# Designs tried in a protein design run: designed miniproteins, single chains, continued (4). Part 57

Each design is a single chain, and the fold is of that chain. pLDDT is the mean over its residues in the fold that is shown.

## One batch from the design tools (miniprotein)

Design m13970
Fold by ESMFold2-Fast:
Structure m13970 (fold): chain A 70 residues (1-70)
Amino acid sequence: MSELMKKYDELLDYFSENREPSVEEIEEGLEVYKKLVELYKKDPSVPQNVVETLENQYEMLKTILESKKA
């Protein structure tokens, strides 16, 4: 969990500083979001709105990745 959270924070910092991430960086970001969503869905102490926020961020990154591959 802590390593996954570190990767998430690194991606947030990267996206705030670099507006045009590479395909590989977006794919790494999607894997981090996917794993966080899976972990948080299994934890009943995690609020639903936190899960929804992560799912929305995943869909946004996925859309950006698809546009770069098109």
Scores: mean pLDDT 73

Design m13971
Fold by ESMFold2-Fast:
Structure m13971 (fold): chain A 89 residues (1-89)
Amino acid sequence: SEMEELNRRALEAMEAGKAEEAKELTRELLRLAGLPEEAAEAAAEAAGALAEMRKIAKEAGVDVSTPEQKEIADKYGHLLREAERAAEA
């Protein structure tokens, strides 16, 4: 079906790190699935972001990221450690 083809292509685009293609295919897939326009757009943005992260990880390995991504990762890691400490108390 058209939905199965779009789903396959969207997953392939995400794995390949093709952010724009992943975003467009995900948006079209969710529209065909009958989801609200706003929900389809939000999912498309998420798919694009995941594809971008996949591309960066593949090209740079696990030890290289943008300064902004490193700052976000460091802050997120700190928040996770704080949450773990709170759970242990």
Scores: mean pLDDT 65

Design m13972
Fold by ESMFold2-Fast:
Structure m13972 (fold): chain A 84 residues (1-84)
Amino acid sequence: GEEIVKKLEPEAEELRDKDPKESMIKLAKKIAEELKKKEDPILQLTSELIEKQIELFKEGKSTQEILEETAPLREEIAKLLEEK
């Protein structure tokens, strides 16, 4: 997780001076792409969650609607994290 944050840190700083909504979407997409490359099931599902959240946010969904529509993916991630 930390290496992805450090890799994207310069780009996140550049985006701070632009439209916050567009900047957040662009940063979230880059995070999702990096997570997808890791071949970890938890990180891949986290990538899908981020991509779904971006899609719903672009459609003008409320935070509540985004949370409800992403609940199945969040549950799947939680189950994988609990499997010990």
Scores: mean pLDDT 71

Design m13973
Fold by ESMFold2-Fast:
Structure m13973 (fold): chain A 91 residues (1-91)
Amino acid sequence: SPEDEAIDLLHEAAERLIGAAEAAGDAASRAEVAALTKKALAAIKADDKEAFKAQIEALKELVERLRDAGVISEELAEEILELLEEAEEKY
């Protein structure tokens, strides 16, 4: 289903972000990604499209902050942002 595709895309984006934060030793960003991902998944379960969109936007802002801080490469940031955009379009 489109919701299952959105969940898979969100998990892929979160896994890449968590992996990069862990590699950088950034426990705070790792925890923030996990918390935002949990909220986005809860929004899907609640059929709350506005809450889901808000959590995706927060994840996108976090990706941009991590890119600007040098925690993730520009290429990885672009790939993760594309996954998040596709997740938003599917749900």
Scores: mean pLDDT 89

Design m13974
Fold by ESMFold2-Fast:
Structure m13974 (fold): chain A 72 residues (1-72)
Amino acid sequence: GLGEEAIKAAEEGDYKTAGRLIGEAARRAGASDRVAAGAMLGIQEGKEEGKKAALALSEGDAERAREYVRRL
């Protein structure tokens, strides 16, 4: 899904694609831009919570994504 593709893009150094995919997942999940930004920041910093937030967004779970972002 979008979260897995975003994580792969970030691991390959393509943060522009990763940010776009996370933003799309957040829009579909009904999450705020702040949650999308937190997930992206966590991934860029190598934090597992950032990856979990991105995956939760791609599953449509905005509440779980927000919880993971709080742990950053």
Scores: mean pLDDT 86

Design m13975
Fold by ESMFold2-Fast:
Structure m13975 (fold): chain A 62 residues (1-62)
Amino acid sequence: SKVDEVQEKLAKIVDELYKKGEKDIEKSQRIMARKLLEYLGIKVPEDASVDEMAEKISEYIR
């Protein structure tokens, strides 16, 4: 399902961030959210915030 696909990708992203101990977690979240939306074929403005991107993802899976 779409939910399963998104959750699998998010789990992988979280695991990578945890292993890296990324200092700039917020920047990493923005990059990953953009990549996830691109993968799902959802267009979002380049200046979109993490919150805006999260809403788009939530709308996609609902």
Scores: mean pLDDT 72

Design m13976
Fold by ESMFold2-Fast:
Structure m13976 (fold): chain A 73 residues (1-73)
Amino acid sequence: LTDEQLKLMGATTYALMLAHGMPEGLARSTLWPTEEARKRAEELRDRLLELLKTQSPLDATLTVLDEVGKEID
């Protein structure tokens, strides 16, 4: 995996943790040293939360994972 792929995979994990309600400061200190990685995770979290308004949790999660997979590919 490239550094960019690792950052994106981790940003996805961080976004899921934030959507689950983990305190942002705690998640940042545990998973992400860089502002770029945190900003990307926040974008993914916001996307997931918007999808959750109109889709089931499973469908929303799969949509976000598919979009992230296309970015890696």
Scores: mean pLDDT 65

Design m13977
Fold by ESMFold2-Fast:
Structure m13977 (fold): chain A 83 residues (1-83)
Amino acid sequence: MSPMEDIVEALQKETAKVLSKLPEEEKATFQKLANKAIQAIENGDLLAAQDYLQEMFNSLSEESKPLVLQLMGRANFLVNLQL
């Protein structure tokens, strides 16, 4: 079984990939919410993580939503979030 550190590292790596593809104006909001979601996952607060990821999806442009869904899918695969 992978330790929590491996999950956090995988999510940070996915966050960096998505961040590199986002418009400059959306990067700060995405990074803030992604970091909060990862912190919540590390603390075992999966409900808070779901809320931050949902806020991220709702806060970004329609053109950026597919990239956010990629991160959400990765998080759901690694920690079985209800997304």
Scores: mean pLDDT 81

Design m13978
Fold by ESMFold2-Fast:
Structure m13978 (fold): chain A 72 residues (1-72)
Amino acid sequence: EELRKAAEEAAKELGISPETVLTALRMHGLGLSDEEIAEALGISPETVRKALDLVAEKLGISREEAAQRAAA
């Protein structure tokens, strides 16, 4: 579960839950904007961008690839 571990680490750094990070990734995979995801999850768009960036960085892949893995 490389994706789960990356989400847990990102969540710890941002002060949110790992489930919130995974949900943000799935919503990004559905084509939702960072602003739309932030509104749905009750967090800032800045936190959404940082969560997506941190997971992608930790996995060595793009945000799109990370979102696809979260959807699988």
Scores: mean pLDDT 82

Design m13979
Fold by ESMFold2-Fast:
Structure m13979 (fold): chain A 85 residues (1-85)
Amino acid sequence: EEIARLEAEAKRLQAEIDRLNAEMDGYSARADQLRAEYQANPEDEEVRKALFEAETNLALKQISIVSGQLGLDRVQRELERLKAE
């Protein structure tokens, strides 16, 4: 039953990564919009702050995706090891 548990964890991690990738597309689009607004009015402090927050959110989401992928890779290697025995 350890194989079933690891398969469930792999499925959960993959779903989490898929969700984060979908969210990343949204954050990227928002950052692009804010960059265009900032280029139109570089003295707009509210747009500059919003852009900084959007770019920070993108960086944090990217870290979360990498962390999730490393977790998935570890679970998949363990599954391969158990299935080989």
Scores: mean pLDDT 83

Design m13980
Fold by ESMFold2-Fast:
Structure m13980 (fold): chain A 86 residues (1-86)
Amino acid sequence: LRADATDTRVTAEVYDKNGNLLGSAGEDTPGVDPAEVLPGVVKRALDNAGLKGSDIDKIEIDNSPASRRAAPRIEKELGVPVEILE
């Protein structure tokens, strides 16, 4: 699973081992903290893929301040290791 947070949008995409997109979700966040929105977007991407956190080996997340704030919550709620990309 790959997740990104910018000041104006958060996205999450679920891929299989062959790089095929299984599910995705996104939400625009003008005037809202992206770190508060990102966990819900990750869960929606999993739901759209028909998967649970237990089906995911890891979550890759961008090194933005919002993603860094959201990462511990995502890891705790889904039980999946979160890797912050440089």
Scores: mean pLDDT 78

Design m13981
Fold by ESMFold2-Fast:
Structure m13981 (fold): chain A 80 residues (1-80)
Amino acid sequence: MSPLERLAQAILAGDIAAVEAILREHPELRPHVREAIDLVESGSIESATHPHAAFLALQLLRLPADVRARLIAALRELLA
C-alpha cells in the first residue's frame, strides 16, 4: 500500500497517531495535507494544485462534520 493510501486510511479512521507516524516517515506529504485542509475550509476542491491534496481533501469531506473539525484542528497543530 502506498504512503498516500495509508495516510488516507488513517484520516478516515480518525487516527491522529497513525497520521503523525506516516507524516514523520513521509514528510513530502505534509504540504499536501496542508493544502487539503485549506481546500476543505475554502470549499474549492477544484482549486487543488496537486492531485494528492485533492484526494486527501475528498477523504476529509467523507467524515461527519464534527469528526472532521476535530481532526483538522489536530492536523493543524501537528503541521505547525
Scores: mean pLDDT 84

Design m13982
Fold by ESMFold2-Fast:
Structure m13982 (fold): chain A 122 residues (1-122)
Amino acid sequence: DPKQQHLKNLLNAAERIVNTKQEEIDKLIESAREVARQEMERQNLDEAQRKQAEEAMEKAIKKFKEYYEKAKEYAKKFLDYYKQAQNTKDKSKQQKYLKQAEEYFKEAAKYMQLATDYLINM
């Protein structure tokens, strides 16, 4: 069933977002900082340009953290509604829970894309 496989793929993606450890996120941020600082050095930025670039980098990291946290919140809401759908015997209620779960997953995916864009385009 293609619909069941699709929901399983969403479940796996949401669980990955929720279960990513803070230490892994921190390591990703530090790797991005290192890449950005190497690029600043390569460009031979003056003191004023370097200060502006460092401030832009820290703003991008802050936006990454904010959007990643929103993605995690919506992924958790997806998991909660998916669980409610699995636990109900009412077909109409099950369909409503699954529809709401899919909408929450769309929000999680949107915020993950925004977070990733800030981290990559620093």
Scores: mean pLDDT 88

Design m13983
Fold by ESMFold2-Fast:
Structure m13983 (fold): chain A 55 residues (1-55)
Amino acid sequence: MKTYKDGYTGEEFESKEEAMEHAQKKILEEWEKEFDGKKVESMEEMFKLFKEREA
């Protein structure tokens, strides 16, 4: 494929890495809304916050 779609928003990018980063960013922004403005900068950060809440 010559372009890769962001599975979350459907936007096309020239590289798979860009598409994945865009999808992850949008997912993190949606989570910020669900967690009452808790900002996270990566999927790794998101999992850490989940662990802290559960502990």
Scores: mean pLDDT 67

Design m13984
Fold by ESMFold2-Fast:
Structure m13984 (fold): chain A 65 residues (1-65)
Amino acid sequence: SGLDRLKALLDELVARGRITQEEADELLALAEQGRHDEFDRLLTRLYLEGRITPEEAAALGAAVR
């Protein structure tokens, strides 16, 4: 499922120290709740902070949609 793929991508980002477990848990919860606007805001913040690449941001977004 998209959520299984999202979790796998988030777990890898946490393992590499790129995002926190709390941020990963928040993104997963927002996706599970269908709160796509809040998901996109958090994803955009991580991208603008240089903590995820454009390719990672696209992959995370695609896993939800």
Scores: mean pLDDT 87

Design m13985
Fold by ESMFold2-Fast:
Structure m13985 (fold): chain A 101 residues (1-101)
Amino acid sequence: SEYDEALQSGLTFLDMFKQADTDKDGKLSAQELRDMYKSEGIEVSDEQVQAIVDSADKDGDGTISVEEWIDLFGELLIKESGLSKELAEKIKEELLKYYES
């Protein structure tokens, strides 16, 4: 189902965060994000990484929290996949639960 596919993508996206969060504080710096993409074999520019941080960083501390990371994924589901806000919210809740487990 569309929900199952989106959830699986979200779990992969969350696992990337968990691997990059080396100090386990629930936050990623721009450098950790860049290093994460590089380790996954995904080529990203410094400008692209900064744009991701800027779009996700709602509190302005220069880092991406797990909640902000999950919010970014939810926005991508709505924008790129045309998912409803209600389904995106449900997936975000499941991802946060998975992170906390």
Scores: mean pLDDT 75

Design m13986
Fold by ESMFold2-Fast:
Structure m13986 (fold): chain A 83 residues (1-83)
Amino acid sequence: APLPALTPEQEELARRIAARVPGVSVEQARRFLVLLAEDPNASLAELARALGVSRATVSRMRRARLELETEEGIKLIEEAVSK
């Protein structure tokens, strides 16, 4: 099957994850987001195997995603009040 297309929001998130986690490409970050969308309960071992990275790298990617989602939510609130 063709790879599922990411939304522009998910593409931006993938780029920011890759920028925050050393050694992770944008393509690996995109695949990580696709895998999480397909199986939100996927283990670190399953994600590491699918992405060809270490479990430590997957753990860093998961942390970066959570932090970026939290930061984006805060920025949207701050942008709304900073005018």
Scores: mean pLDDT 73

Design m13987
Fold by ESMFold2-Fast:
Structure m13987 (fold): chain A 84 residues (1-84)
Amino acid sequence: MKEILEILKELARDLVEERERTGTISSQQLSDLALKYAGKALEQTKSMEEHNALSLAIETIVSGVQEGVPLEEIEKRVEEILKK
């Protein structure tokens, strides 16, 4: 899970940086970046529980970025999901 958390933090950071750079982020940019990092994180999953936590964490990042949630808050939400 530690490796998955770091990958998801990179995803959240990249998405927030794109949002801040352009003033908005398109659904296509969200999808493209999410798929890139999801692929990396899936290689690190060892159980169905880890796979389920990864899916929920990715959804949490995407919706948080779309809602304008700060990076620190998105990272906290992801950490809580991956600790369960």
Scores: mean pLDDT 77

Design m13988
Fold by ESMFold2-Fast:
Structure m13988 (fold): chain A 65 residues (1-65)
Amino acid sequence: SRRETLERVLEILEKAESFDEVEREMVRLLLEGADVEALQEAGRILKRSESLEEAKEQIERLLEE
């Protein structure tokens, strides 16, 4: 589901040291059958974010819907 995929992206953001690590783990989620639209939405947030912390805050706000 979208929520489950976004929650897994949040876990990745908490543990990752770089955007490259997040992107690799998101590719793994895609191969495991995660929600493609949720991963694309998360990818757009990562692209516009200046830091991993900012990306995390944006994903957390999406989960508050």
Scores: mean pLDDT 83

Design m13989
Fold by ESMFold2-Fast:
Structure m13989 (fold): chain A 60 residues (1-60)
Amino acid sequence: EEAQKELDRVIEEAKKKGFKVEIDEDGTVTVTPPNNSLEDLEEMSRIQRRLQLLIKRIQE
């Protein structure tokens, strides 16, 4: 599935930017930003939403 490749790419890009990404057994995504800036919090939300959608597609 191309969704798997996209998931891997998004995770790698997030890690390169200092974000911590965790996906639990239930498919719940947790993204932790490197700092508490508004920019990082907004990017965290976008990354988390993108990863959650990709996980949904992989599970289906």
Scores: mean pLDDT 79

Design m13990
Fold by ESMFold2-Fast:
Structure m13990 (fold): chain A 67 residues (1-67)
Amino acid sequence: SALLDRVFAREAAAFRETLLSLPSTEEAKDYVHRRLGIPRSRLRGLSKEEIVDLGLAHMRARHAAAL
């Protein structure tokens, strides 16, 4: 629905902004692990932007599965 799409877009934007505002990649990994349940082992060696991309992909998959 248009409402769910708008909610997702807003959440995705807020998620990206929050991750990019964190001072370190370790804090970004902790945030994504806590927020989305992605194992920290899957975040090993990733840059901050790669963590954002993985997190957004995970959020999109969850959004699609909820429909």
Scores: mean pLDDT 79

Design m13991
Fold by ESMFold2-Fast:
Parts: C-alpha cells; structure tokens; sequence
Structure m13991 (fold): chain A 100 residues (1-100)
C-alpha cells in the first residue's frame, strides 16, 4: 500500500502543478484538458482531488480552496496516507456542495 500511496501523491502533485501553471500562464483551458487526461489515466481514488482542481481552475479558485481548507482544518493527519484521505474527503465534500 505504501508504493500505491506514493504514486497517488505524485499524481496529486502533478495535478497541482498543472492547475497552478494554467492559472499563472492564463491558460485555464489547457490546464483543464491536461487534468482530464491525468484523471483518465489515474487511480479512481484520486479522481475527487483532480475533479476539484478542475472546478477550481474553471470557477472561483479562491472560493474552492477556501472550502477545502474549511473542511480540512479540523483534521490532523500524521502520515502521507492520512493526508491523502483528508484531501480526498474534503474534495468530495466540495464537489457535493458546488455542482453535485
């Protein structure tokens, strides 16, 4: 499971890099396309995180991240696995509140 957790972390780090690059370079459409491709080629477990990043790029980035922080703030993850679980859970709740 540790190797799988490390793979999931790398996918999330790549997703964050793509989202940040799209926002900084003012190419949100290219970022969304790359995030959709990453989602298609990634484990279902990280899909909510990638979908939330797509939402952040597409909509109000600051509002989406503020909601993620509000949901995650009561959590104190100690391991990488726990950090990924918190990110996934927070992402699912943000998606539910926004469009689902």
Amino acid sequence: SMAKVEEQKKVIEEALRIAREGLVNKKPEEAIKKLEELRENSDEYVHPVIETLILAVKEDTSAVFKKLEEIAKDKNPKTLEEVLDVLREASEKVLEEYEK
Scores: mean pLDDT 81

Design m13992
Fold by ESMFold2-Fast:
Structure m13992 (fold): chain A 72 residues (1-72)
Amino acid sequence: MSAIEGAEKAGAAAVIAGAARGKGEEATQLSRKAGDLMRQGKAIEGAETALKAAEYAGSELGKRLAEEGIRA
């Protein structure tokens, strides 16, 4: 994967997070919560929360918005 593709993906992810703020906000909240739990020594709960954040950070929203962009 090229550096250009990486930068484009990062930019698209930021736009997607803004446009679908509900999903982006939940992923951010879960990431923060996972970090907080790990700092408190709750490694298992932190790991479970991090997995949920990763699921919300999936690229499916990116695919949807890209398809709509092409249609426009």
Scores: mean pLDDT 55

Design m13993
Fold by ESMFold2-Fast:
Structure m13993 (fold): chain A 97 residues (1-97)
Amino acid sequence: SSAAEELRRAREEFERAAREALETGGAKQGLAVSKGLEVAGLANEHRDDEEVRRIAREAAEVAREFAEQAKKHWDELGELYEALEEIYRALERIVRE
């Protein structure tokens, strides 16, 4: 579906932004948070679409993995860690229902 394609693109942008934030010690964390919230919003809007739910599940796993990486560098990335955990919880809620 077009919603699934839009979500796939948003997920790829989120993953890229989160990776850059981790690599730069938080310099791009605002973009990573913004893109992660966009992913959660799109997934919630189209939660009845099975393909959207599948992509949301993949995005939740990615958010959790990036949160664990950010936690290891808490002094620089604590804010990013908290935001990624929030994004993970939002996505997990969508995919469990």
Scores: mean pLDDT 85

Design m13994
Fold by ESMFold2-Fast:
Structure m13994 (fold): chain A 79 residues (1-79)
Amino acid sequence: SAALEHFERLLPGLEALARAHPDPARSEEALRHLEEAREALRRGDIEAAVEHVKEALRAMELGFSEESIELAARHLVSA
């Protein structure tokens, strides 16, 4: 799908950002949610993918507001 293709193009950058977290547990949590988002997109479940990307962004602790996380997650999974 176009959404999966879009996300797959961004995934290496998101995984690099997740791995940059100094806490291995937070890094692992973020990477798990990114993989769950990819699996949701393979099923065509856009809303599940958005929720998993939001959880990944929260795990990365980038200092963004919840509104910014919501907008970023939707843009990252939208074609």
Scores: mean pLDDT 87

Design m13995
Fold by ESMFold2-Fast:
Structure m13995 (fold): chain A 65 residues (1-65)
Amino acid sequence: TDEVAKILRASDIALGLTPDQLRSVEDSIRNYTDSMIKQNPDKADDIRKAGEEARRRLREAVERL
């Protein structure tokens, strides 16, 4: 979850990302959340929600430009 928080912060500075770079960051968030869920199945729902929020914030930050 701490790493997801770091990714969430990175999404706030997604200014000027190309579509390919944005996709790469989204894939990184997804892959990381999947890995964390596998390591922490008891927290799967919380981790999944955090990952979804991170990706939404990333897209919202880019769209606001």
Scores: mean pLDDT 69

Design m13996
Fold by ESMFold2-Fast:
Structure m13996 (fold): chain A 64 residues (1-64)
Amino acid sequence: DAVEATRALAREQRDALAAASLWEAAETLKIHGLDAVREALARARERGDEVAVAALEQAIKLAE
């Protein structure tokens, strides 16, 4: 399950901001699906949020 795999990465992440971003990516995937994660990735890139970009890209790779 890509949602649980992304959450597992968040639990193992030692950086609090990176862990929170992975958890948010997993929740977006669970509630809104893969297309919503791709839209969130585009928005994160627009604002230059590299931590969110990394978390959202990881969630997409696990879901593919």
Scores: mean pLDDT 83

Design m13997
Fold by ESMFold2-Fast:
Structure m13997 (fold): chain A 69 residues (1-69)
Amino acid sequence: SLESLLSLPPHAQIGFAVEGLKSPDPRARELGLQLLAALPAEHRAAAREAVLTIEDEEVRRQALAVLDA
């Protein structure tokens, strides 16, 4: 669940978010975006670096937009 993932350390949340966004599963992608949106601002730079590893340009763009909000 999203609540279980939010209980993880920030580096683990970023890892799960990026793997979710790389997944063909729409639910995993949705959870990945929600994890990024809930991430503390102090971890934004690390999240950005991880998101840049996403090969799908549209998914990468969407994730970066969430981090910019």
Scores: mean pLDDT 81

Design m13998
Fold by ESMFold2-Fast:
Structure m13998 (fold): chain A 87 residues (1-87)
Amino acid sequence: MTLVRAVETNRSKEEVERDAKLMGEEILYLDDKYFIYKVRELGDEVVVIADNEEAAKKARELFPDAHVVIPDPTKISTAEADALAAA
């Protein structure tokens, strides 16, 4: 599966693009509020992990066939989300 993250950001587009390039992250969508990027490519199925309902809505617009998940931030760590994507 291909893991994609949809996050809400209050950073500038230029700062996000610069950091993504340094980290080797492929930017799929970027605006003043939302950043969607590819974390890992392991197969044909696309799974999107979104920070909130608005980010999930944006992800569904860009990837209508993708499985979009909004994890409970009190229950799922970033490491657990990455592990689920690798499975």
Scores: mean pLDDT 70

Design m13999
Fold by ESMFold2-Fast:
Structure m13999 (fold): chain A 60 residues (1-60)
Amino acid sequence: MEKEREFLEKSRELALKRQEELDNYIKYNPNLSFKEIQEIVDKLRKEYTAEMKKLREELE
């Protein structure tokens, strides 16, 4: 129970952090091109995916 709860809690924190970073970047850089936005999304997605894999390995 605790491992599953910790995983869900940490995964939500990571998802919220990623979304907040993206939202803030777009908010403060409104003149971003579509390509630049896509590059930021890809970077944040890769970082989130890596953190999620690490979290799963730690809680196995």
Scores: mean pLDDT 77

Design m14000
Fold by ESMFold2-Fast:
Formats: C-alpha cells, sequence, structure tokens
Structure m14000 (fold): chain A 61 residues (1-61)
C-alpha cells in the first residue's frame, strides 16, 4: 500500500495531467486529495493541505 505522502503526490500528478484535458475528473481528484488530507495528522497533513490549496488556486485561476 502506498503511504499517505505517496498517495497525495500521485493525486497531484494525476490532477496536473487532467487539469486542462478533463476538468470534471480533475475536480474529483482534488476532492479526493481533500478527503485524504482530512484523515492525516502532523507534517503530512500540512503538506497535503498545502497541495490542495495550491492545486485549487492553479485550477481556478
Amino acid sequence: MPSPLEQANALAVEFSKLRDVDPERAREILAELERLAAQLTGATRTYARWLVDELRRAFEA
């Protein structure tokens, strides 16, 4: 099983591939990353929340 950090990074990569090609799927990936972040604690949660914020800003810009 991938670690939470590996899962967060994999979701970010998938989001980046889909952002301009399939925005609906990109929104689903972003929501999944948000759910993952909510389940984490400590530094990993901080990183996952930062990723969510960054990807959301990039997507909505």
Scores: mean pLDDT 79

Design m14001
Fold by ESMFold2-Fast:
Structure m14001 (fold): chain A 81 residues (1-81)
Amino acid sequence: MSPWVADLSEEERARLAEELKKRIEELYKKALEAIKNKDKKKYSEYVAKLVGLTIEAIGLDDEETVELGMKKLKELDKAAK
């Protein structure tokens, strides 16, 4: 775990996981719009941020949020074809 997470309560960790899920969904929608607009620069930026949030979820030991991030990255890869 990241050092800063070690002192968090179970309730605080759950709240952070929910925030990560919301941000993953937001970035996924923005990345889809970037694909639709053929904006490769914005698409790459949103994918990089999505990867970062998935890594944060790993640090929180939240398997559900990690799975969500990985699933959204796979869906974006297919959509960018």
Scores: mean pLDDT 80

Design m14002
Fold by ESMFold2-Fast:
Structure m14002 (fold): chain A 70 residues (1-70)
Amino acid sequence: SLADVRRLVLELSRAVHRGASREELLEIIRKYLSPEQAKKVEELMEQAEKQGLSDDEILSLVGQFLADSL
């Protein structure tokens, strides 16, 4: 639901700002998304991390993916 997407984005934003680990971010994602959608986000984050993107840039890419999935 839209409410679940908003809660996910809010929890991810808060976690990133407190310096949460990638594993903690993945646990938050898995709470709100299907296993298939969660896997796509995990792959997106892995690709972005390999390219040296900042946490804010990774969060932006994840937010864009979630917006495009609606």
Scores: mean pLDDT 77

Design m14003
Fold by ESMFold2-Fast:
Structure m14003 (fold): chain A 70 residues (1-70)
Amino acid sequence: EDIDPSKLSLEVQEALKEGFEEINKKSEQLSEEERKKLYEKFEELVLKAANDPSTTAEEVKKEVEKILKE
């Protein structure tokens, strides 16, 4: 989905990009159902960041770590 990057800091944009790369790497080792769940959680995080201008890069990194640990 297209997200308006002007609403996000560069740090948040970079954290989301790094998180997506980590999720892609982990998804290669997962079942189809587990992979779908990871991408759904990441999409929710991206939408949250786009809709909440108070979202910080640190929050994004923590949420990505939680997604990766599941």
Scores: mean pLDDT 75

Design m14004
Fold by ESMFold2-Fast:
Structure m14004 (fold): chain A 63 residues (1-63)
Amino acid sequence: SAREALERALEALRAGDYEAAERHVLLAYIQGGVDVAQANAIGRALRAGDVEAAERELRRAME
């Protein structure tokens, strides 16, 4: 499910695996669990290496 994909993205982020985190966010987007603005916000934080911002955006998407 999209929620499971977002949970896997969060675990990958905490493990420092940003490529896996981005892949799981893309899967959540395809499954309709996040919109384009949410996916872009998470992606920007991941590319900036801003773990705190990426986690905040992931948690927001899971609400």
Scores: mean pLDDT 85

Design m14005
Fold by ESMFold2-Fast:
Structure m14005 (fold): chain A 94 residues (1-94)
Amino acid sequence: RKLSPNLSPEERAELELARRLREAFENRAPIVEEAVRRLHELVPELSDDQLEGLLFAMAMGVLTEEDLMSRHGLTPEQARAFLEEAERIRRAVR
C-alpha cells in the first residue's frame, strides 16, 4: 500500500490509524476478540462476523451510535457498548 506524499499531517494520521485498525481486525487481535465476546453477550442475535463488521465500521468512524439504532435496530445501551469498544480499540492501536 502507498500513501500520497502530498497528504496533510491530519490526513496521514487518519490513514495510518485506518491501516492499524484494518490490521487489528484482519489478524483478530486480542483486543478485537475480547470486544466481540463482550458484545455477543449483549447482542446474542448477531453473529460474531456481524458484530466484528459493525465494530470495525464504528472504529473507522463510518457508523455512528445513531446509525446503529436507526439502521440496525440496536437499543441505546447496545449502541453505547459498540462505541465504547470501538474507542478502546482505537486507543490500543495508536
Scores: mean pLDDT 80

